# Ledger of designs, part 38: designed miniproteins, single chains, continued (4)

Each design is a single chain, and the fold is of that chain. pLDDT is the mean over its residues in the fold that is shown.

## One batch from the design tools (miniprotein)

Design m13375
Fold by ESMFold2-Fast:
Structure m13375 (fold): chain A 62 residues (1-62)
Amino acid sequence: GDAEIREVLAEAEELIKQGKGREAHELLVKRLGVSPEVAERAGTALAAGDRELALRIIRENL
């Protein structure tokens, strides 16, 4: 559900804040089962501070 996706996105956002964008993308692929391209798009949204866009990108590609 959305709660589980939001939790993983929060973990990815913290990795991005630490400069660990690669680990953030790998986390999204592993935990949510999305493609690397989807993980990159969601990561870009998180880096821009747009958590709702990141959630929408993930939901549309599950």
Scores: mean pLDDT 87

Design m13376
Fold by ESMFold2-Fast:
Structure m13376 (fold): chain A 108 residues (1-108)
Amino acid sequence: MSLLLKGQIAFAKKDYDTALKYYEQAIKEDPKFAEAWNNLGLVYFKKKDYKKALEYYEKAIEINPKYAEAWYNLGLVYEKLGDYEKAKEALEKALEINPGFSAAKRAL
């Protein structure tokens, strides 16, 4: 079982500290693992640390600029920070990459 999958299972159980541990290990093994950076951001978002969530989503996008889910998550974190213009730009980018992304369309 991969470290990413172990982290995802912990996250689904709302065991955010265990999810954090596995995602940090995945990033240590592969610092270019965009999905692990995005999932690390999701943990911090659930813990309401929106500034750390922002940092990790930005790292995921730097590694994979076509990562529609990371752009969507970036939009949600900007909404929580009250930056509605940046939120809209990020959500529009998610839809540009994946026009069928219904969650991003609803968030606009």
Scores: mean pLDDT 88

Design m13377
Fold by ESMFold2-Fast:
Structure m13377 (fold): chain A 92 residues (1-92)
Amino acid sequence: GSLAVRALVDAIDTAIADGATPSVSVSGGTVTVRVEGAGPATIAAMERAARAAEAAGDTATLRRDGDTVTLTVGGLSPSQATAVALRGIGLQ
């Protein structure tokens, strides 16, 4: 199912609720969610999204640089990538 998509959207929503600045980019079947000013709740949500992606058979890479957290998920279908991207566009 869409476990990775739901978890990625939840991570974006958590970042907004936490007062952080999320951005989303798409390149083919790869989605990158970058959050600046990430608090503990946002970090935990992004870690859950990474685990959900891996459980779905997708690739997930989570990187942290200070208060900036970047999650890159690969292996998504075009419709899955579009769903995450549309959420991200509404935040820019």
Scores: mean pLDDT 79

Design m13378
Fold by ESMFold2-Fast:
Structure m13378 (fold): chain A 86 residues (1-86)
Amino acid sequence: MKEEIEKIGKELFNKLLDYVDPRYRFDIERYFNNVFLPKLKEAKSLEEVEKAIKEMRDYLKGYTIASDEEIDKLYEEFLKKAKEVL
């Protein structure tokens, strides 16, 4: 379960990198590794995963170069997969 949530979290991050300003890639990667992934590994419920996603989405909103609609589809896909492994 924990290894599966980490794997799909990394897949989400790799897809999100295509939608963020490449000038801030290192700051975004630092946030992902130091804040988002640790929260996913410690999450015991889907609610905690949803909270981690919301916090990451709010953080990345200043760095995105794509529409909110396209980014939202990535988060929706991730949450669907997370629900299946939690």
Scores: mean pLDDT 78

Design m13379
Fold by ESMFold2-Fast:
Structure m13379 (fold): chain A 75 residues (1-75)
Amino acid sequence: SDYERVLRETFEALFRESEAKGYEELADYYEGLAEELRRKAEENKDDPELTKELLEQAKRYEELAKEYREKAKEL
């Protein structure tokens, strides 16, 4: 029936919106972690080894954030 189709489509849309929000929150979270690590790298610029490790991890979190933002867009 048309009722069952409309109900299913409505629930599917709501579930997709919920999933997109979840991916957006994960992206925001990893972006925040990357920013924090970049700040710590600046604070520890006198330690080249530590700075390198912090910047590499920040870049990794930035890549994860980008992946989650793309997943949100596909929904």
Scores: mean pLDDT 84

Design m13380
Fold by ESMFold2-Fast:
Structure m13380 (fold): chain A 56 residues (1-56)
Amino acid sequence: SLAEKARELAEKARELAAQGDGAGAARMSGQAVKYAREAKDEEALKLAEEAGLTVA
């Protein structure tokens, strides 16, 4: 589902940030937000936005 993909991308963004890949992390978190909005899943959206803040 789109909500599941959003969570997976948010998790990937955090992993990339931990590895020092800020550009990859930003890309993944941005995609996660898009999928979360499409799914209309408030929890997935919150997780995606928090991942974006972590990589900034």
Scores: mean pLDDT 75

Design m13381
Fold by ESMFold2-Fast:
Structure m13381 (fold): chain A 79 residues (1-79)
Amino acid sequence: AERLLAEADELYRRGEQAFREKKFSEAAELYGRALDLYEAAGASPERIAEVLRNLGTAYQKLGDLEKAAEYFQRAAALE
């Protein structure tokens, strides 16, 4: 679990950097990969909700409002 969490944290940080650089497609891909690893590692609902909210925001920036709404709804269900 610790190794998967470390890999997820690295992907999440890379996603945050891509988002700051306005590389929203790359950010969405990195956040999605981080989400998969966080879920596999049994990360907290709070951490998973955070990643889901950032995925929603990335898709909103890409103009994919349907995917954005889906991720925001998934995050809200964990809070």
Scores: mean pLDDT 88

Design m13383
Fold by ESMFold2-Fast:
Structure m13383 (fold): chain A 63 residues (1-63)
Amino acid sequence: MEISREQAADMISEAVGLSREAALEFLTKRGLGERISELQAIQLAIEMGASLQAAVDALSKYT
């Protein structure tokens, strides 16, 4: 399933504890567009320091 860039940013912000602005900048740095797969969003949150459980919980909250 795919989510919006904004949903991915909110999810990463929640999972990692960063600002939404910092999360959006990270997505831009990784070359991601307006639509991101749920699996990519989870993987990015983990790369930024979130646990798998925190990433999955945040995804469920914002999707």
Scores: mean pLDDT 79

Design m13384
Fold by ESMFold2-Fast:
Structure m13384 (fold): chain A 71 residues (1-71)
Amino acid sequence: SMLDHALALAERLGELVRDPSASQEDIDDVKRGLETLLRQIGASEEEIKEILELMDQPEKLDEALERIRKL
């Protein structure tokens, strides 16, 4: 499902953010993919912004995933 794909991209984004060898280009590409999927699922712009702000914080991954699951 698109929701499962969004959850997978969010987990991948979390891995990249914690990886000191990850490129900024790879991080930005996954972030854009996640944003696009969240819009397609029907998330509001406010919900997307909140989820992406949580994703910028490595310790907030579980909170971000929970927000996506509730879409």
Scores: mean pLDDT 85

Design m13385
Fold by ESMFold2-Fast:
Structure m13385 (fold): chain A 63 residues (1-63)
Amino acid sequence: ADAISGERAHSLYYAVAAAIFERLGRKDLAEEARKKATVPPLESAADQIDEEGQEVIIEAFEK
C-alpha cells in the first residue's frame, strides 16, 4: 500500500544525499545522487540533518 509514496521518498532521499556529498567534498557521489534524484538537491533539508543522520544516509546510499 505504501509503494505509491516510495518513488517520491527515493527522489527526496537522493536529493538530500547529493547536497550532503557536495558539502563533504565527495563530488562523484554527489553527481551520482543527482542523477538518481528527480528533484533538485535539498540543501535546506541537509542543513537540518545532524551527524548521525548524515552517517545513516551515507551508509544507505553505499549499500
Scores: mean pLDDT 65

Design m13386
Fold by ESMFold2-Fast:
Structure m13386 (fold): chain A 78 residues (1-78)
Amino acid sequence: LLENMKKNLIETIKKMLDMAKSIEDVEYAYRILKESLEKTKELAKYLGNEKTVQAIDEAMKYLDELYKKKIEELEKQS
């Protein structure tokens, strides 16, 4: 169940960043996704759901890595 939730979250992040075609769009998408994950993590902490907090932390690390790769990819095209 947790594995499936993490997988779905990662796939959503990947899809949203893949839709961004410019550096500006990638930066905007990254900011919005990061803010959403941070707020969801805060709620999970408030509710005492440690497993959800861990899943969000892993998703945020994935977002950071994917963001870096996407920016590097687009910079090579500029």
Scores: mean pLDDT 80

Design m13387
Fold by ESMFold2-Fast:
Structure m13387 (fold): chain A 60 residues (1-60)
Amino acid sequence: SMDEIIEAANKADFEKLKKLVSTIPKEQLSELLKLIEEGTDLSEEEKKKLVAFLKSLGAK
């Protein structure tokens, strides 16, 4: 679910994030990018890592 993905993102748990994201269509990956930028307690550097990771999976 999106909530689990946000939790994994907040913890920078890339292994869990990969599993969760693989079940999401590309359209929802773009929405997740917005949520990460707006709603995570990550540092700017960790946000950039997550954005790059999601873009590598096909997010816009």
Scores: mean pLDDT 70

Design m13388
Fold by ESMFold2-Fast:
Structure m13388 (fold): chain A 91 residues (1-91)
Amino acid sequence: AEEEGLKHWEEGARAYAAGDLETAAAHFEEAAKLLSGTKKAYALINLGRVYFELGKYEKAIEAYRKALEINPDSEIAKANLEEAEAKLAAA
């Protein structure tokens, strides 16, 4: 499961670098399901960032909150959550 999750994480990162946000989201979703602990938290942060770039702010917020449940001290997840919440509040 972890090995498969890491492969999805790498494929998601590759898709994201290529600008294929929909493919990136699908791979990071699978990575988040298959990974655990800190690796799952990072997959959720990446998923949230992809949703944010797709304009799916509520889904981005959900992903960042799930990452913070795993790692409450994640400054990256806190900063990204604040940015996504600000976007949703401004809409």
Scores: mean pLDDT 87

Design m13389
Fold by ESMFold2-Fast:
Structure m13389 (fold): chain A 78 residues (1-78)
Amino acid sequence: DEIIEAFLKSLEKELEKQSKKYFSLEDVRDILLSMGQSEDLAEKVVEYLKSLGKKYYSKEEVLEEIRKFLEEEYEKLK
């Protein structure tokens, strides 16, 4: 999906700016908010990541898990 791919490219750019190997749930929330995303979307993403049981995510893991979240949410909007 074009919308999901555009979002993920923006997210990857913001993750790269942080120069971190691993991201906490708080880091992901802060990055989403810095991208101009709503607090509601940021909280939903964080709750999804919490459900996976991990405390830290690599850049690749953040991108992949948020892709899965957005694809699931996009299916609900059809």
Scores: mean pLDDT 80

Design m13390
Fold by ESMFold2-Fast:
Structure m13390 (fold): chain A 61 residues (1-61)
Amino acid sequence: SDEDVAAALARAGTDAAFAERLAALSAAVAAEAKAQGLSPAELLARWRAAVDALLAEERAA
């Protein structure tokens, strides 16, 4: 969700290890989007979904 994305970005500002994981995730999503020829809007949607999935995994653990 947008709130979860905002929370992830806020955490990246204070947690260097989390910032590195988020940066790696963002780079992987960007590489995948380029390989598939996705538009910037589709890239953003895929990145948001990936961030939501990461945060859901942290909540479940």
Scores: mean pLDDT 76

Design m13391
Fold by ESMFold2-Fast:
Structure m13391 (fold): chain A 60 residues (1-60)
Amino acid sequence: GPMEEAERAVAGAATLAQEAGVPQEEIDRLSAEAGRAGRAGDAEGMRRVGEQLRKLAEQA
């Protein structure tokens, strides 16, 4: 469902950000935000975190 898709998107984007050399502290902060969204059932919030991680990877 949308939550599982968003969780996979966040995990993939976090891996890309790590490989691109984004600071681990920034990745950890965004991962914590994704975790909060997941606990709240907020698939849109989690999707936005994934998008932010992807943008950081592209700018690294």
Scores: mean pLDDT 86

Design m13392
Fold by ESMFold2-Fast:
Structure m13392 (fold): chain A 73 residues (1-73)
Amino acid sequence: EEVIERLRKALRELADKLEQLGNTGAAQLIRDYVDAGEEYLPQAVFMARQAGKAIPEVAPLAEEAYRLYEEYK
């Protein structure tokens, strides 16, 4: 599986956890960036990392998404 598909999966898992925690707006925004296309992945990763700093429950997924993004670029 390509790194980009793993990155999209990690970002979607992060969004799912944010939604479960009641952070529906942040979850929707990350999903919108992922679905908007490859050129918006930097924005999705940025939002994921900000969520990881504020919400410990999603921090491991945010770090995984960042790691995959560094590998992809």
Scores: mean pLDDT 86

Design m13393
Fold by ESMFold2-Fast:
Structure m13393 (fold): chain A 62 residues (1-62)
Amino acid sequence: SPVVDAIGQAARLALEAREKDPEKANKALKLASEGVDAYMAGDDKKAMELAKKAKEIAQEGL
């Protein structure tokens, strides 16, 4: 699923950012977790938006 892939990428980047910027990494992980919750609720649009936000924040921490 493109949504699951996007959430997974965001979470991976957040874990990579953790050494350099733990605050941004934690924020990105929280957004990725909210994306999982939205996906499980059947809201693919919200899940994708949360995954994209998580990825953006994680990339800022790299």
Scores: mean pLDDT 86

Design m13394
Fold by ESMFold2-Fast:
Structure m13394 (fold): chain A 67 residues (1-67)
Amino acid sequence: MTAEEYFEKGLEAFNAGDYEKAVEYFQKAIELDPNYWRAYQLLSAALSHLGRDEEAAEYDRKARELA
């Protein structure tokens, strides 16, 4: 599975309200493509939905640096 494929799976999970699965898929996308700034953006959003606000802020910062 490619970074893009993991990102798409993450979006499916995010849209279904399964934020834990969304986090897993977005993390896998980032492992394959560390410069995938959209995956950092969506990972941050999913983490915020889970109340993991400190982690969300870290990934949001990385997304802004890469964009």
Scores: mean pLDDT 86

Design m13395
Fold by ESMFold2-Fast:
Structure m13395 (fold): chain A 65 residues (1-65)
Amino acid sequence: DLEKLSAEELKKLLTEKALEAYKQGKYFEATNLLHEMVNALRKKGASSEEIREVVREFQKKLAEL
């Protein structure tokens, strides 16, 4: 239940799962996990700027693979 996680816990958990799916060649699952993270953060009241920062951090970690 993503609603029970803090924003930091949610970012960490879903980022780790998305990167693992990407490493396994499961690109569709990785994309879905990123969308779930964005949607869950938005439901928690995250601003567009905060969402953009989360996406940027994910892209940085993806580039480090």
Scores: mean pLDDT 76

Design m13396
Fold by ESMFold2-Fast:
Structure m13396 (fold): chain A 64 residues (1-64)
Amino acid sequence: LAEVATKIVSLLLKNPGASFTPEELAEKLGVSRATVQRAMDLLEAAGLIERDPETGRYRLGPLL
C-alpha cells in the first residue's frame, strides 16, 4: 500500500494539473483497482489528494 500511495503522489506531483480515476491508476501501475482505491482512501484521509464529487476524479489536495 505505501509503495502504491507513493507512486500515486509522485504521478500527481509530476502532472500538477492532472486528475485520475482509480481505474486509470490501476492500469498505469499494474495493480488491482481495489489496491489503488485503498491507497487513495488513505491519501485522501491524510489530505494529500481530494476527490471531485462531480467527476469522481482525484487530484492533489490543498496541503500540496
Scores: mean pLDDT 77

Design m13397
Fold by ESMFold2-Fast:
Structure m13397 (fold): chain A 65 residues (1-65)
Amino acid sequence: KEELERMKALIDSLDEETQRQIGEDLILSAEPYLTPEEVEEFRALLEKDPKGATRRILEKIYEKR
């Protein structure tokens, strides 16, 4: 989807702090579709790889919706 590609490109262009912020927001919005274990795993990934983690959770949300 064009929207998903644009969002990924936007995430890639952002600084690490902003990527973490967006990732946290995405995790909160995806909470109904995720298990507690998945939430904790994504939060840990955000700390180590904000870009990769944010892109991954975004893909997960689009896959579920």
Scores: mean pLDDT 76

Design m13398
Fold by ESMFold2-Fast:
Structure m13398 (fold): chain A 90 residues (1-90)
Amino acid sequence: MSAEELYEEALRLLEEARETGDPELVRRAARLALRAAGDLYLQGRTEEALALLDDAIARLEELSEIPELREAAQESVEALRRVRADIEAA
């Protein structure tokens, strides 16, 4: 699966999480977003990896306003921000 396909699946899971209130879908989407960003970074596509992480963080911050998803979304934002910082420092 390409980085683009991984992130498309992540976005689908985030939309399903909004509709169902299932925090596991948020966690799964975050793992796919991290994998997509990692794949882009390893390909030398650093700007695209950072842009993907920024987009995912913004979407997760919006989902953190839903009580059922808040904890999973906040944990996911922290994980994505950590990886973003590591990429930017490299």
Scores: mean pLDDT 89

Design m13399
Fold by ESMFold2-Fast:
Structure m13399 (fold): chain A 107 residues (1-107)
Amino acid sequence: MEKKKIVTVEIDVDVDAERPGAQVKLTITAPEGAEVSVEAVDGRARIEVKKEGNKYTVTVTLLDRRARVRITVKYEGENAEVELDIEPLGDAEVRYRVRVSRTVEEK
């Protein structure tokens, strides 16, 4: 039985805004066939996800001044390249920090 490689890319986006109600747009490009999940893991945010092929548009609305959003991409294969673009929406000042972790498991 051939060993399958599963690559997991976790992207943590820490968002700090000057006020609640600030919005940030995340655009995620994942490999075709990848499983993508997005969740708020710290703080309070509303998350809306739109999928167009292998591109995911995530709108994050902060319910407080800070939230951490985790993007998890799981791909069966070696070419697990993930692109992330971050765009503030509206007039609120927003700061963000991105941390990326990659794990490879053989099954």
Scores: mean pLDDT 82

Design m13400
Fold by ESMFold2-Fast:
Formats: C-alpha cells, sequence, structure tokens
Structure m13400 (fold): chain A 69 residues (1-69)
C-alpha cells in the first residue's frame, strides 16, 4: 500500500551511509544496507525508535523512494 512508502533525502547514498528520511509525515533516519541506494537496494529505516526494512523502488536527483517490506 501507499502507507509503506519512505522518502529518503540525498543523492547517491552508499552502503553504511545514514541519511534523513520521512515516513508518513514523521522524520527518521535511513541506513543503506546494500546496493548503494539504487533501485533494489535494501534500506534500514528508523522512525520514533522503531526499525523497518525497506527496498528502494525509485531514485530521483535529490531524493530516493523506498517501500517498507
Amino acid sequence: GKEGIVKIKGANPKVGETLDAEFNGQKGKATVLSGDGKVGAKIEVEVNGKTYLAEVIKVFDDYTIAKVL
């Protein structure tokens, strides 16, 4: 569903890098686990002390969109 969408701020994030993220209007952090932030990459998202696994589905010039798994 659309509710599982995370917006990650930043271009060309690399494995091990942590970036600002937004999930359902709440601010959080996203850490790149694999794929250097490209489509198919695995991202760990932390929002309000809760951790989610997400996969990158779209990459833009200034931000990346991931879907919570």
Scores: mean pLDDT 78

Design m13401
Fold by ESMFold2-Fast:
Structure m13401 (fold): chain A 75 residues (1-75)
Amino acid sequence: DEEEKEKLKEELKKVLEEEMELGVKIVELAVKLSIAKKEGAPKEEIEELEKKLEELEKKLKEVEKKRKELKEKLK
């Protein structure tokens, strides 16, 4: 019972760390995209940044779902 909860807490910690890393990357990429748009970067460069941002946002949603499921199991 307690051992199972300890494993779930460790999994939750890893998921929270991944969520934090994705959050930082999303902010960094959003800043880069904002600068690229302001400086008039090539359309291809802007599109690549937008695609990368969308991929990271999709991963973040998946990680957030895992976090919620783990928190529910720990109640």
Scores: mean pLDDT 84

Design m13402
Fold by ESMFold2-Fast:
Structure m13402 (fold): chain A 86 residues (1-86)
Amino acid sequence: DVSPEERIRGYIGAVRAENERNGRPLPKDEAEAIRLLAEDFRKAGSDDVLVSLARDLKEVGREDWLPEDVREFYEQRLEEMKKLQS
């Protein structure tokens, strides 16, 4: 099992590696890497991955790294999941 902190480190590493391979500028900090990744997943319609990313960030106390629209989307999904499990 990979911890939420290890998964977040993995996400950041993946963004940096992809930008380097594509000749794009590297993110200036960890928060920018996460923001770019979340924006890409949202654009792609990868709802499950976005929810997992947001959950990991909330668990480590870094949910503020998410764009506001992605954070709102995550809150909406949590409400839907809570209703389904109730």
Scores: mean pLDDT 78

Design m13404
Fold by ESMFold2-Fast:
Structure m13404 (fold): chain A 80 residues (1-80)
Amino acid sequence: TTLQQHVDDLIDFANRLIEALKKAIEAGDQERVEELLKTLKNISKVLEELIAQTTDPQLRARLESVLEKIKKAIEEAEKA
């Protein structure tokens, strides 16, 4: 697989985790929320590393956009 395919898969995975996190919060499933937060924090670290290595400005913008979504989701979950 190409780097672009790996990035697309990572973005899709992150978006699915954010949706799962929102559902877990709505359900009051604290254990599931904690698991999803840990996974999202790990994904954010991977995204930061990819952003640092990325020379393509469009790809960097996509990675930065999803990283921002993850950070906002974590902040909102930690308030709940």
Scores: mean pLDDT 83

Design m13405
Fold by ESMFold2-Fast:
Structure m13405 (fold): chain A 82 residues (1-82)
Amino acid sequence: SSREKLEELLSTLSPVERKIAEYLIVQGPDASVSASELAKALHLSQSTVSRALRTLERRGLVERDRRTGRYSLGPKLKELYE
């Protein structure tokens, strides 16, 4: 099921990466956020969030909009909404 696939995927993430992924999942597939917004919402430093976002982006779990610099759910997580 999509829930089982999501939990398996999230289990491969660090605690910080998992918190960011879960936050973006809650915001929904059309939401976009900045690294500073994530840092404020999750009470983390911007450097910690930026490192985690780079890892999540490499894995296709988060996507960065080149025009705005904002982050949204990547295709691998968007698939789980369908």
Scores: mean pLDDT 83

Design m13406
Fold by ESMFold2-Fast:
Structure m13406 (fold): chain A 60 residues (1-60)
Amino acid sequence: MTISLEDAGEEAKRIALQMGVSEEEAQKIADRVVEELKKRGLKEVSSTQVGLLVLEELKK
């Protein structure tokens, strides 16, 4: 499933919350994922790709 950049932020927040981070940290992760997608010039992204980017942010 492909989602818009606007929806990608909400999806990233949901995935981060499911992984046990706080709402504040989940929002920061979502903002960083959206920023990364914008830097890549992507208009749409898969839910799987959003999940991978959330995992990368959690490793930092």
Scores: mean pLDDT 79

Design m13407
Fold by ESMFold2-Fast:
Structure m13407 (fold): chain A 66 residues (1-66)
Amino acid sequence: SLTPEQKLQIIRDAIAAAKAGNLDEAKALLLQIASEEEKPLIEAAKNVDELLGAASRTIARVFAES
């Protein structure tokens, strides 16, 4: 299982990938920390803006768990 520190690092890496325009990389990173209910939202995202919206729940949850 991933530690809170590992999840925060994945979020940092995913944001960096998204800023670079690497949608598929950002999705793959976020899917490592997403819950089963969050995964379909992240997978359905077609662009970086949709991905950031879909991942907002996952990111907020990880920060709340830290």
Scores: mean pLDDT 84

Design m13408
Fold by ESMFold2-Fast:
Structure m13408 (fold): chain A 56 residues (1-56)
Amino acid sequence: MERRFEVLLALGKYVLENGYLTKDEAIEYLVTEFGLSRKEAEELAKEAVKLGIVKE
């Protein structure tokens, strides 16, 4: 749970600094920066879209 929160915070900070992320861009970011599997990154990116952090 804490790791998911840290990842979502990092996505929010990235969007604040860089303007926006699409779901696909968020997946690539999570794979490259956090070493997540694509499946894990897809699940977190979908959650970030639902929270309004990332665009579809």
Scores: mean pLDDT 78

Design m13409
Fold by ESMFold2-Fast:
Structure m13409 (fold): chain A 100 residues (1-100)
Amino acid sequence: SLEEAKNDLKAAIDLLKEFAEEAYKRGQISRETYEKILKTIDEAEKALDEGDVEKAISYLRKAIDLLQEAVDRGEIDPAEAARKLSAAYVLIASAEYQLS
């Protein structure tokens, strides 16, 4: 259960990193926005490595919020963002279920 939760959160970390990197490489988000998202994801990864799963989930939700803000600004296509962010939400929900 805890191991499965950690695996789901690692998958969410990788997914959000790839999404942010792709958005930056396509010129959709600024370097400042990209670096802020990466820093937030790095905090999630650090929390997960330290065994603080709840803190990791909190930082991942914050990274999702930063990506959603970029969508709301018209920087990222809403349909593309909806697909990628829904996948991240499913992984986080799976991790929370494994911990309940």
Scores: mean pLDDT 87

Design m13410
Fold by ESMFold2-Fast:
Structure m13410 (fold): chain A 99 residues (1-99)
Amino acid sequence: MEVEKKLEELKEKLKEYLEKAKEAEKAGKLEEAFEYLEKALEVAKEILEILLEKGEISKEEVEKGIALMEGSLYLWKLHTFEGKSDEEVLKLGKELHAK
């Protein structure tokens, strides 16, 4: 069905955004990583809506799934500030080892 092709395209897009988020995080580009995670969340919401339309999941499951994903993203955003602080501490540590 056309809907199944759309679902496959969205799943591939979700994977792409998650991979880009990981690459950005490894590069220390935490703001860019967060942007890709937000894009991944929007794609995941579209996937859930399609599954709801197909009758594979309930409206309650969609609401719970979205809430869990949004909560996870917000926790990651909070942790991003801590990660930057840790990176600054690591840089200071390297300077202390420099003669």
Scores: mean pLDDT 72

Design m13411
Fold by ESMFold2-Fast:
Structure m13411 (fold): chain A 66 residues (1-66)
Amino acid sequence: ARELLEKAKELSTNPAAKNLIELALAYLEQGRYDEAIRLLESAIKVSTNEKAKELLRKAIEELKKE
């Protein structure tokens, strides 16, 4: 999941999407998976890059499976 999020952040040009991904990564380091997933769902909604959206969706699926 983390590798997918790092790639999604790199592909994102929208500062709001980048900030949400960065916050989600911080929450994952704290073990706060539910909060991280919510932030990533928000990042998908504000993202303008289709490849980044695909990576975010895959990361959310991995996080739900741990």
Scores: mean pLDDT 80

Design m13412
Fold by ESMFold2-Fast:
Structure m13412 (fold): chain A 70 residues (1-70)
Amino acid sequence: SEELLEEYKKLLEEAIKAAKEGNKKKAYENLEKAKKLLELARPSLLPEEYEKLEKELEEVEKEVEKLLKE
């Protein structure tokens, strides 16, 4: 469980880094991998934990979109 959450956070960080570099493909690939890991982890998480992680993903998606438009 901890390994999945660690990988999830790394993927979100890599998505932001890729977006800052203008690498649209890599940014979205990392976001999709993060979404997949979150769904895989869902049965192991409390609803409050899942909701918090889902909100973190949504905020990173917004930041990536903002970085790629600017």
Scores: mean pLDDT 84

